# Designs tried in a protein design run: designed miniproteins, single chains, continued (4). Part 26

Each design is a single chain, and the fold is of that chain. pLDDT is the mean over its residues in the fold that is shown.

## One batch from the design tools (miniprotein)

Design m12878
Fold by ESMFold2-Fast:
Structure m12878 (fold): chain A 85 residues (1-85)
Amino acid sequence: SAAEYLAFAEQALKVTEEIRAELDRLKPKISDLPLYQQALDSIDKSLEYARLALEDPEKAKEYAGLAGQHTNLAGKNLQKALSLL
């Protein structure tokens, strides 16, 4: 249902904001690394697609899926950053 995709998009927003907060904490140690910029780009894409899912119920499934994919990529880059500490 549309409600399930909206809930998924809202959860992706929450997780993405948590990943952003952790990257901000690590910024002094990793801001010059390509993975830092890649994580920020993935965060921006996740937030954009989650917003689109909330604005367009007919495409909510597609946009929620894309938001989740970019949240996952941001999380992977965060894990790589943590491995450097």
Scores: mean pLDDT 84

Design m12879
Fold by ESMFold2-Fast:
Structure m12879 (fold): chain A 65 residues (1-65)
Amino acid sequence: VEERIRKAAEAARLAGGTDEQVKWAASMAAKTLADNGLMTYEEAVEAARKAGGDPDAPAPPGLPF
């Protein structure tokens, strides 16, 4: 399941996403896995942080510049 979170982060980075967009992608993937019962909420929070995400981060406004 962590690999899916990292893959989401990598896809955001390859698409030219900012660090904030990459963190958001990781957090969203973790939340989706938790919502589908593939992991607990606590596991999702830990997986998001491990992938460099912030589970409480707001959706990025687009580009940071």
Scores: mean pLDDT 66

Design m12880
Fold by ESMFold2-Fast:
Structure m12880 (fold): chain A 81 residues (1-81)
Amino acid sequence: SKSKKIEELEKKVEELEQRIAELLAADPDDPAALQEVRDLAEQAVKLLDEKIKLEENPSEELKNKLEQLRGLAEELEARLA
């Protein structure tokens, strides 16, 4: 069902956000960790965008979170190039 899909997407996004926070806290200057953070942020963007599209009335906070994660992925892509 739609509700079950939203719940699964929310859980996956939260797990990705936790992993990103752990990597950035451990060594924010490690290029290998930053590549992993970029990949996790890109995954979180895709899942969060899907969740937003399934919701009838997504919050502005949720939309802002999507933009922040997208910005993080873009910044790290530029830094690692």
Scores: mean pLDDT 83

Design m12881
Fold by ESMFold2-Fast:
Structure m12881 (fold): chain A 99 residues (1-99)
Amino acid sequence: SVKEKVRKAAVVLTSASILIVAYQLDGKDDQIPAVLEDTKKELSEIVSEEIAETATELLRAQAQSNLYRDQGNLELAQQYTQEARRLQKKLDELEEKEL
């Protein structure tokens, strides 16, 4: 069902988000690209390629915002925060159309 797909996608995204934050806190930022690629592949089995791609781009933007904030580069952190907001809006619109 549509609701089951939404639930499965939400679990995948939540798990990926937690893992990305854990890797960033542990200084393992080099592992994040692999997490993003695995997340995109798993999402592509549940939702459309466009939703999967948009969701993984959102996770990447969030990770970049956190990285630049931790480095004290507030300008780049804010730029990626704005990109994440734009991607979240796009993701919400895609979910309304497909789910």
Scores: mean pLDDT 85

Design m12882
Fold by ESMFold2-Fast:
Structure m12882 (fold): chain A 60 residues (1-60)
Amino acid sequence: MYRVIITDENGNVVFDKDFESLEEAKKAAREFLETLPDGKYKVEILDENGNVVLEGVVER
């Protein structure tokens, strides 16, 4: 299981959901980012043990 956390540039968590697969997690993160206003967002995907498996900053 993979957890997606998206944080805005002010440190507010705007998205926090669990997914069965890494591909589902990536897809959900991408689709949610498309709905957000202009700004910088930090995207983190964690595994079931809380390890960061993907981390990035997206500028919209």
Scores: mean pLDDT 83

Design m12883
Fold by ESMFold2-Fast:
Parts: C-alpha cells; sequence; structure tokens
Structure m12883 (fold): chain A 94 residues (1-94)
C-alpha cells in the first residue's frame, strides 16, 4: 500500500513526498474539474486515476533512493513519467 511505502521513508523524505503528492492531487482535481465542466466525466476519472499512479510511483522512487536501488529508482521514475503523461493527455494538454 501507499502507507506501507511511506513508512519505509525517513521523516524528511516522507514529508517531501507528502508535499509533492499534495501538489499532484491539487493539479489533478483542477484538471478533472475542467474536464467535468466540458462534459468529459470519463476523461476526468482518467486524470484522477493517473494522478494516483503517479503518487504511488513517486513513493516507490523515494523508497528505492533510500535503499540505493538504482534499477528500482529508474523504473519508478519511468512509471511516474508515464502516469504524468497519461494525466495530461486525459486533460487534453498537448
Amino acid sequence: SLEELLAKLSPEQRAFVERLRERIDQTARQLAAENLAQGKPEQAQRVIDAAERMSLALARAFVALEKGDTEAFDKAVQEMARAANEMYAAAGVG
């Protein structure tokens, strides 16, 4: 779970990840609201789902970084980038 991932981080890294997750959530809510205003509820849901995947990948990246696991870090960063691209594509951002 996300909570289990966050529990593996140092207090400083956890606080940093939680601040980044708050920014991701705020952006996703704004983009989803814009999709809903345009009559695109399926795209709004895709934005929310992609933001959740991005937050999970972010937590995994920091867990890998704390462990010195370069391969897991690179994989998590790539998953985070894919989720970000999905979020913006669902929002209609080019």
Scores: mean pLDDT 86

Design m12884
Fold by ESMFold2-Fast:
Structure m12884 (fold): chain A 86 residues (1-86)
Amino acid sequence: MLRIAVVAGTSDEAAVAALAAALEAQGHEVVGAVAADGDPEKMAEAAEKLIEELKPDAIVAGSERPEEVLPKIKEIAEKYGVKLVG
């Protein structure tokens, strides 16, 4: 079981809740979930804030632009010793 923080590149809170529910159905604990603007910089800022505040085992980033978002979040996750699940 992993303690997971979720950053979704959407303003739709229902999409964030659905992603969190799917992770919990897989036997993980969702410690925090946020809707972030799909902008890669804003998603990276949201991810870093969640890591700082919640100290999760892993972070999940959902984005329609993974090529732009995932490298930024990966750098932050590696800096804090957190696993990235994309």
Scores: mean pLDDT 78

Design m12885
Fold by ESMFold2-Fast:
Structure m12885 (fold): chain A 77 residues (1-77)
Amino acid sequence: SEEELERARRLGLLVAVEAYLRLLETGEPVTLEVQVGDIRIRAVAYLDGRVRVEVVVGDEVIRLELSPEEVEALLSL
């Protein structure tokens, strides 16, 4: 459903934020893999601060790419 996809997207954004925070803490690229029920999330934070997220739920795949500014905006909320 659209509600399930929106929830999966929000979970992907949370994992993206976590990957970015770990990048800031370590100074090294970060890969996080998280599973919440049937939702599988992979986030990669790069040295330039860009974060890529792939969220898999059933046959659906959501791909997100966030700039450092976009991730920092999420941290401010």
Scores: mean pLDDT 85

Design m12886
Fold by ESMFold2-Fast:
Structure m12886 (fold): chain A 81 residues (1-81)
Amino acid sequence: SLEEEFDELLARVEALLAELKAAGLLTPEQELEVEVLIGMARIIVGVSKLIEDEEEREELLRKAIELLEEALALLEEVKAA
């Protein structure tokens, strides 16, 4: 399900964020950008729970997943540098 995909992706993003923070590899600006993307994704998922229409709910979940994919890409670029 999209909810399961979101939860799995969120766990990966949070794990990589924690790893890079512990290693001192993130700038304050990079950390803030990732935290904002995670926060926005969580808010969108919260809003999706109020939506009864399945298509609208799925669209919001896809948007939340897209934000987490953006956060993951940023963290992976930092790790590769």
Scores: mean pLDDT 89

Design m12887
Fold by ESMFold2-Fast:
Structure m12887 (fold): chain A 65 residues (1-65)
Amino acid sequence: SMARRREEERLRERLRQIEEDVEKGKLTPIQAAFTYLALAVEAGFLGLRDIEAEARARSKKFITS
């Protein structure tokens, strides 16, 4: 639906903001991991599985690297 696409766009924008903060060195690896995990939990609650999976993968990368 149109409303669902707007929520997806909002969370995608948040994902980009986290990426930007990481790129600028504003987040440590552990802070980045937890920030992505929080976004994944929110996306999961909203049923946005694609964004949830992407955020989980990014979180895992920072914990395991």
Scores: mean pLDDT 84

Design m12888
Fold by ESMFold2-Fast:
Structure m12888 (fold): chain A 88 residues (1-88)
Amino acid sequence: ASDEEVRRYGEELGRALGEAAQADPEAARARVEEAVAEDLERGTDHPEAAELAARGLREALEAGLAGDVEKAAEILARTAVEVARLLR
């Protein structure tokens, strides 16, 4: 996948998370913590990538909870590209 394809995937994911945080803040928070726990458990071969993904998900959630869906999209777009680069 190209950096542009990875960026677009992250942007779509971040926007969806931001919208979910606006619709149901508690459910969105619970899902992010579940995703973070799963990513950290699976990231044994690439701990830096897992930690970066976890941080990006939490930062995007906070942006969504604050009402800034576009910031959530931008955070995960950038996070997805940086994670993909670490996994190369």
Scores: mean pLDDT 81

Design m12889
Fold by ESMFold2-Fast:
Structure m12889 (fold): chain A 67 residues (1-67)
Amino acid sequence: GSEKSREIARELGRDFIKKVAEEIGKKYNLPKEVVEKIATDPEAFDKFVRLLFEGKKPEEIVEEIKK
């Protein structure tokens, strides 16, 4: 069912979100608050991923996430 799919997605997504946020934060020295927002806020994470695929620079992504 869709509920089971969401449970699996939440567990996998949580691990992936944390790993991606830590990886990018480490590489670009992102502010802790931005990394935490991406890791905890699904809307911020979706926006972050979308901007990455659009080829935005990490600094530009940070400014968009802070808004």
Scores: mean pLDDT 71

Design m12890
Fold by ESMFold2-Fast:
Structure m12890 (fold): chain A 80 residues (1-80)
Amino acid sequence: KVEELLRRVEELVEKAEEYMNEADRKGMRSLVEQAKKNPELAVAYTEMIIAIVEAAVKSNPELQPLLDELKRLLAELKAL
């Protein structure tokens, strides 16, 4: 269900935060909280999180595996 996939997104966001600046961390945390409040919009909020991580990958290639996992979770959310 959506809540289980959102928990997995939150776990990946927490891992990604180790490689990201404070503004990106705050942005991602805010989007996770919005997705939890509005699970029907989980796809849109996860896409916004992916956009932030994708931009950060240009400076931190170490984020690529986490980005790939987020994209897989997005596909699962879209399949619901």
Scores: mean pLDDT 84

Design m12891
Fold by ESMFold2-Fast:
Structure m12891 (fold): chain A 116 residues (1-116)
Amino acid sequence: EKKKELLKKAAEKAEEAARLFKKAAEAAKAGDAEKALEYAEKGLEYVKEAAKLAKESGNEASADLLEKLEKELERTLEEIKKALEAGDYEEAAKLAEESAEKAEKAAEFIREEYEE
């Protein structure tokens, strides 16, 4: 029971991360560097929370997927910061959109894992 609840929460956190990265892309397209960075940083925090929950659940496949995604998105966040500093809002938006898609796919995978 508790393991299934932890996985459901992990999927919800990954889906929330996807929404935040979509908002980051929208803010970047609007030229709002502060909001773009704020949403992208929040998105990464939700992926970190999802990874922790998946690990606590004991579902190794979900934990491995999310830990991999966390490390990848940490690097991508640095790229988003550099793009925003350079005024390259198109690159920042693209990186945020790609991050959203990856987080959404991770959430879909986790949902398949906790459905009995």
Scores: mean pLDDT 89

Design m12892
Fold by ESMFold2-Fast:
Structure m12892 (fold): chain A 59 residues (1-59)
Amino acid sequence: MSQLINEARNAVLDYLSSLEGKVDVSTLREKLEKVLSKFPLSEEDREAIINTFVNLAES
């Protein structure tokens, strides 16, 4: 995995940590897209990261 993808994943983890369990799954995808918009990721890489963390948050 590239350094860019690792940095993007860390940004998502920091964001999720800041929510302290106040995650609304219905808006989580939109919020993660905003977090990841700072990173020049391919659409496929962005979608893979979003899907991973949405599924993780839903358990």
Scores: mean pLDDT 76

Design m12893
Fold by ESMFold2-Fast:
Structure m12893 (fold): chain A 92 residues (1-92)
Amino acid sequence: MEIDEEALKKFEETYKRYKNEFKGVSKEEADALVGLAKEAVEQLRKAYPGHPAVDKLLEKVDEASKKTPEERYAIAKGVLEAARLIVEKMEK
């Protein structure tokens, strides 16, 4: 599998897990996690400029601002796991 496809699949799997199983997320907790996800993606964009998966993850983080705290939390978790996978694959 291409790294971009693998990363986006990791995002989708993580997002679905948290969206379905995790309720009662505070706005404060969700906003903090979205902040961490945005920082991670911005660091990846600097390290791997023009990477399609990184650009899509940034778009997902931006979309999160319009969602409920539970949705924002799920999106942020998905983005962080996908970002971690990109780093692991790109270093090897």
Scores: mean pLDDT 78

Design m12894
Fold by ESMFold2-Fast:
Structure m12894 (fold): chain A 73 residues (1-73)
Amino acid sequence: SSIKENAEELVREKAEKGAKKITVPYDSSDKESVEFAEAVEKAAKELGIEVEKVDVSASLENLEKLKKLLEEE
């Protein structure tokens, strides 16, 4: 599916940049967002990369933390 393909592409791109950890923003109220985060976690595990899932609906602090982690990748 497109969700799985996008997740695998994200993980591959991050791995090529030398990332050892991937931060995945997701909206817990959106099924497609949840599926994407789960697909990223599955793909990252195959490459030995750690995954941190962050619900972007949680708080402003979580959004700022997520932005910093994404910029480090």
Scores: mean pLDDT 75

Design m12895
Fold by ESMFold2-Fast:
Structure m12895 (fold): chain A 85 residues (1-85)
Amino acid sequence: MAEEYRERARRAGRRGDGREAARYAGEAGYEAGKRGDGKLASESAREAMRALGEAGEGTGAAAAGISGIGEGMHAALETGNPLPV
């Protein structure tokens, strides 16, 4: 599920659909965050930032997308579980 969203995000980005790319990357990161997969969540956030930047909307929308993903990662970090990064 999350991986499929990442693939769609990349394809949308290559087509110049930065908003759609960011949306799919955000959904992938959110799903990864809920599962405690901080690695996938971080990668998805970065892909969302790049897609929005290329579309000329790098400021507000990128911050919003990262906020949701960051909450999942923050919960995992507060647990203090030393997972492979």
Scores: mean pLDDT 60

Design m12896
Fold by ESMFold2-Fast:
Structure m12896 (fold): chain A 81 residues (1-81)
Amino acid sequence: SLVDEAVDLAHRLILAEKEGDEEKVEEERRRLLELGIPEEVVKKLEELAKEYAKAKTTEERSKLLSEAIELARKAAEEVEK
């Protein structure tokens, strides 16, 4: 589903940012936009991904990942309507 794809892309974006792979970050961002996810939501996902990359505890990383997944899921559900 579009929801599952958006959630997967958000997770990939977070991992790409954590790895410092700028090319992959741009590719995952582009794919989210192609799915119809609003640019404002994609920018927020990028901010969460950067915070995840800087996070020093597993608890902080888990909270940021959950927030990003929920945001991507809600945005994709709105696109499918």
Scores: mean pLDDT 86

Design m12897
Fold by ESMFold2-Fast:
Structure m12897 (fold): chain A 113 residues (1-113)
Amino acid sequence: LEDVVELLSLSRAGEALRNGGQGEYLRRGDGEWLLVTVDANGNVLSERRISREEAVRLLADAFLESLKAAGALTPEREALIEEVTARAIREGLSPAEFVELLFSRMVERAKNK
């Protein structure tokens, strides 16, 4: 589950790097989450400790931007992501638990409609 969070983050960082920008990805540290910034050559420019809430918000924003880039961001999907994000922050869920909850809710919605 933690590996899935890192992989999703890395995939998006790779796309940013292909466009000549800096990439940011989430990494699990010792008891903490780190926001890692890398250049186009894969060199680590900075590592910053972030809160659980900030990590969840960053993943939510990454999901929203990914859907927008794919032309798949609808008001209903945006509302669902924001609802799940607010719940995860309120209930103190980890980034991995947040991703699991978000995917579960999206799959359930797709199957029921």
Scores: mean pLDDT 72

Design m12898
Fold by ESMFold2-Fast:
Structure m12898 (fold): chain A 100 residues (1-100)
Amino acid sequence: SAIDEAIEGVEKALAYLEEQLAAETDPEVQAELRRLIELLRKTLEKLKKAKTLEEAISVLQEAIDEVRRLREVAPPAARTYLALVEGELLDMLKILEEAK
């Protein structure tokens, strides 16, 4: 289902960020990666509880809004990860909206 595809997308993004965090040595970038990982873990929990496409869309929209807020205060070195996560969430949102 479209919700299962969105769940898989968030799980893959989480795995990627956790791998990047393990290799990262800049404390400011580590802090932003941890914030993104926490956001995506909460998003994943909410997506797994979503019973409708509308609920799943709302969850992804909230996550996108939070990534955009984080990007406004992020150090330049971390902005690539924020842009990548925003893009992934937007792609998943499109999948859910097209499944309506």
Scores: mean pLDDT 88

Design m12899
Fold by ESMFold2-Fast:
Structure m12899 (fold): chain A 85 residues (1-85)
Amino acid sequence: MEERLEKIIKEIEEILENLKNGKDVEKSIERALELARSLTPEELEKIREKALKEKKEDIANMADVLLALHRALETHELTPEMFLL
């Protein structure tokens, strides 16, 4: 898991840098959504804790955003019909 977490942290760094510079914004958003969809809440929490420990607050904040997006994507998978019953 350690090597996988390091690779994901680097990917988050690249996404943040691209968004900050306005480079490949659409691709960066798609990649962030893919990370939010593919990573478990547990993995996202571990990434956040590791980033905070390494004083990479921007990455920790992005991990929180991805965790919120993961939960939102799960909620959007639930049909609107469930709100009518």
Scores: mean pLDDT 74

Design m12900
Fold by ESMFold2-Fast:
Structure m12900 (fold): chain A 57 residues (1-57)
Amino acid sequence: DDKAKAERIAAGARQLAELLSGGAGERARTHADEAEKYAAQGDAQGAANAVKRGGLG
């Protein structure tokens, strides 16, 4: 379901943020926050787009 997919995307972004340090980690955390907002809405595509817009690809 879309909510579960969005939550997995947000979790992945959060894991990446925890693995990075400095400015890269700060940017990744910002994108994880955005993905989490979309996950709360059940929007898997929105969560994926948030990660891509942030340059995490």
Scores: mean pLDDT 76

Design m12901
Fold by ESMFold2-Fast:
Structure m12901 (fold): chain A 69 residues (1-69)
Amino acid sequence: LSPTQAGDLARVQKATELARALGVDVTPPSSYTVTIQRTLSDAGLSPQQVAKIVTEALGVGAEAAKKAA
């Protein structure tokens, strides 16, 4: 698994977990952070909530990419 793929997977997983903690039902995680942002917005989360979730997920993705390198 490439660092990019590992990072994207970890980011999507973390974003999905955080969204579900806020009561948002996210149907299977996408393989891309951009897609998850749209899914979260469409589910009714505010832009601020989406930004916070994505920022948190980016940190997890960076560590996963580092591990895979």
Scores: mean pLDDT 68

Design m12902
Fold by ESMFold2-Fast:
Structure m12902 (fold): chain A 57 residues (1-57)
Amino acid sequence: MSAEEAAKRGEQARRAGEALGNAEGAKYGDMSRRYGLAGDAEKAEEYIRKASEALGG
């Protein structure tokens, strides 16, 4: 996935984590967003995976 796509997915996961009270999902989603905005697609993808696991994987 591109860094831009990972940033968008990370922001979505952050918002979902906050709405559900899932602190890990929110934290990992924010990390994915930050790495994606910085252009680090591999780190952004790693953290979006962690966010997905925390939110319901």
Scores: mean pLDDT 81

Design m12903
Fold by ESMFold2-Fast:
Structure m12903 (fold): chain A 86 residues (1-86)
Amino acid sequence: SRKEEEEKLLEGFREMLRELGVEEEDIEKLIEAIKNADIEKVKELLEELKKKGMPDSDIEFIYGTALNLIALLHKNYELVKEEIKK
């Protein structure tokens, strides 16, 4: 089902973040921002991870993955397209 596929995608993202050393509290904040299509909140949370010492390459990878998840879950490819152009 669509909901099972959504849950599977979000769990894959959680596992990726755990492997990168992101704390559970920050993982759940990112998941909530993605569920709400809150790109500004995603950016704020990634700046906090960068301040905690996460490399720019990991931040960029997480951001790109988060934008793709927002596009898939909310079917709003224009939001993702505008962010990629900036």
Scores: mean pLDDT 81

Design m12904
Fold by ESMFold2-Fast:
Structure m12904 (fold): chain A 58 residues (1-58)
Amino acid sequence: SYTKQAEEYADQALLARGQGDGSLARDYATLAGKYAVLAGTDEAAEYMYRAMLAAFEV
């Protein structure tokens, strides 16, 4: 499902951030956002939000 793709890419963004790879974290956060929009669920939107916070230090 698109919600599951958003979750998996959000998890990858957090992992990349933890490893110090800010560029990779931003790429995965962007993918999480893309799949969250496609999913149209509040759950997927939360995954996108968490990934964006990790990648962009909002």
Scores: mean pLDDT 82

Design m12905
Fold by ESMFold2-Fast:
Structure m12905 (fold): chain A 86 residues (1-86)
Amino acid sequence: MTNAQNTRRSAQRRIDQAQRYYDNMRAGRDVQRNADMARGYIGGALTLARQLISSGIQDAQDEGRQIQRRANDIRRDVDDVVQRHR
């Protein structure tokens, strides 16, 4: 339980960081650098989500799937901003 809670918090922090870098991209600030940073945090969140999904604990699996969906949503938003900036 404690390990899954720590993994969830770590994944959520990575999503929050990705969102912050995405917000900087939306403001037109160093779009490529902020995209690279956001994608790094998204990748980290996806890795932790996979750990939650593989844990065998139903609640952790459900939370891992939610984190995976959020990370993928931010990734699409990041890609859309990169395309619009060009």
Scores: mean pLDDT 84

Design m12906
Fold by ESMFold2-Fast:
Structure m12906 (fold): chain A 73 residues (1-73)
Amino acid sequence: AEELVRKARELLRENPEDTEGVMELLEEAMRESIERGDRKGYLEAVRVTSELLEAQGKTELAEEARKKVEELE
């Protein structure tokens, strides 16, 4: 999960508009975290997604990710 989150951050740095690619990596990180019982990894992936999407003007997607963090905290 942590490795996938790092890849997602790197992808966004290279291609700020490649939100879909980042979301794919973060969705994989979330799935892996759930399978491993890694709650912290899951929350980190969602937070990274939310913050990066908001910075790119994808406010609706950022809000979805933020709600997931709020639900799991």
Scores: mean pLDDT 72

Design m12907
Fold by ESMFold2-Fast:
Structure m12907 (fold): chain A 73 residues (1-73)
Amino acid sequence: EISKLSEKAKEALRKVAEVLLKDPENTDAAAAVLQSADLSLEEAEKVREIIVSLINKTGDNKKAAEEILKSLA
């Protein structure tokens, strides 16, 4: 649930989505952004679950990134 994330976690999610939007196949770069965000283990796991859930629903990393950015608007 994106609306329940802290502002720091929302910013991390936005940065991950921006990376996936520019380079949808570069999941390592997306993971590095999440790791560098200095989130708690619980917050990092919530952000990861949101990303994975949207990737699974859309079948496309770029579409998942677009949905994340739309939800954060």
Scores: mean pLDDT 80

Design m12908
Fold by ESMFold2-Fast:
Structure m12908 (fold): chain A 85 residues (1-85)
Amino acid sequence: GEEVEKEIAKLLEEKKKNPEKAKELDREIIRLTSAAYFEERFNELGKPELAKKLAEAALNEDFEKAAELVAEAYGSEIGPLRVVL
C-alpha cells in the first residue's frame, strides 16, 4: 500500500545521502518491497485485513510476523518466507 511505498521512497533517498549505508538500506528496501508485493496479493485474494496487518508488521520491522501472515494467507504453496523476509 501507500504507506509501504512511501517508506521505500524514503529509504531510497537515504541511500543517496548515505552511500556508506547502502548494504543495510538495500536489505530494508528488499524486505519492504517484498511486503508491498504480498500486501497487493492479499488484497487480490480478498483479504484486506491481512494486507493491512502485513503492512503494519513490515513498517514496524516485524518481519517474522510478516512471514507468518503470508504463510497464513497462502499456506504451504509459497514455502518458508523466512528466507525472503
Scores: mean pLDDT 72

Design m12909
Fold by ESMFold2-Fast:
Structure m12909 (fold): chain A 73 residues (1-73)
Amino acid sequence: IELTPEERAKLRRFQQLLGLPVTGEWDEATRAALREVLGDRLPAAARALGADPQSLGREFLDAVLAYLASLGL
């Protein structure tokens, strides 16, 4: 998955919030922890993203970051 410097900065904040190593990478550990911690808090639309793993990575990250922003995070 391709990340901009801005997306990497948001991802590092996300990793800090989840208590994960702050790498700025969209790795498997980060994705797994994100799904586990935020599964019940994600909008139904984000959960409906279940088509393609490659597409899911970028669209899922954007949807999750937008959701967290709506919570003031």
Scores: mean pLDDT 61

Design m12910
Fold by ESMFold2-Fast:
Structure m12910 (fold): chain A 55 residues (1-55)
Amino acid sequence: MEEVRKRGEEIVEKAEQISPSAGEQARDGMESYLKAVERKLAEEEERKRQAELEA
C-alpha cells in the first residue's frame, strides 16, 4: 500500500508540473483509489476477525 501511495504522489507531482489543474485531478483520483484499497483491506481484516470468533 505505501508503495502505491508513493508512486501516486510522483505521478501527481509530474501532473502538477504540467498544470495545477492536472495535479488536482491526479490527486483526487489517487485519493479515491487509496480509499477503495483501504476499504478492501478493512473488509479483509474484519473477515479474519469473524473467522477467529467462529473458530
Scores: mean pLDDT 74

Design m12911
Fold by ESMFold2-Fast:
Structure m12911 (fold): chain A 98 residues (1-98)
Amino acid sequence: SSLLKALAELERKMLAEGEEILKRMLELVEQGKITPEQAMLLVELEVLAKLSEGGKGEEYRELYEKALKDPEFAEELVKERLKKLKELEEQFEKLLEQ
């Protein structure tokens, strides 16, 4: 019961923080400053930075700040993410075919 309460509270915090970050990023998309794909990447990086401890949190924060300031870097991160998602989709399809 204590663990379930802690997990539910963590889930609520993650959703609230994710929604606020997403709203901010959507405003930048509407202003034409970033693409929707870049907005989703920035949301993911900021959430990961907040949820990760030690050096991993700092690494995600640095990626977020660099992507926000450097559109070419943001495009490369989006391409890398899409490639990784495609590889995961192919792995999942292969498992379903067995």
Scores: mean pLDDT 70

Design m12912
Fold by ESMFold2-Fast:
Structure m12912 (fold): chain A 94 residues (1-94)
Amino acid sequence: SVEEELRRLMEEVEPRIDEVVEEFAAANPELSEAQIRSIRELALLYAAFALLHKLTGDESARAMAEALRRALESLMPPEAVARLDEIVAEALAR
């Protein structure tokens, strides 16, 4: 099912997203734990909606992924956002 495939893909991408967020947190020690947690939640939601869109063709999922990606672009450097894009793309290529 789509739900089972999405869960499997999220299990694959979550530790890689955590690595990106941990590196970002280490580079930005002034950020609170709550701020880092919010960025992590946004990154995971971005991945989930991007993957859901690819699995289903759902336009609402695409719109949500695009909005979340724009939010991440305002919070993280372009290199970090590009790594999140690569993580999602690599999960879909397998």
Scores: mean pLDDT 88

Design m12913
Fold by ESMFold2-Fast:
Structure m12913 (fold): chain A 60 residues (1-60)
Amino acid sequence: RTEQLLADGEAAIRAARSVEEVKRQAIKTANAAHDLPEEEQTAVVEKVAGLAREEIARLR
């Protein structure tokens, strides 16, 4: 489900210890969203991109 995918993706991104790891987890979550409806895919990609930007800024 979309909510579970977002929760798992957020947890993985927040647990990442390097910029490379954040990017890897963000890509993994976005790829997992391919089977979701188009509207939900867009929401997941946007949310994950935002979380990745926050964590990358925090780790820099």
Scores: mean pLDDT 77

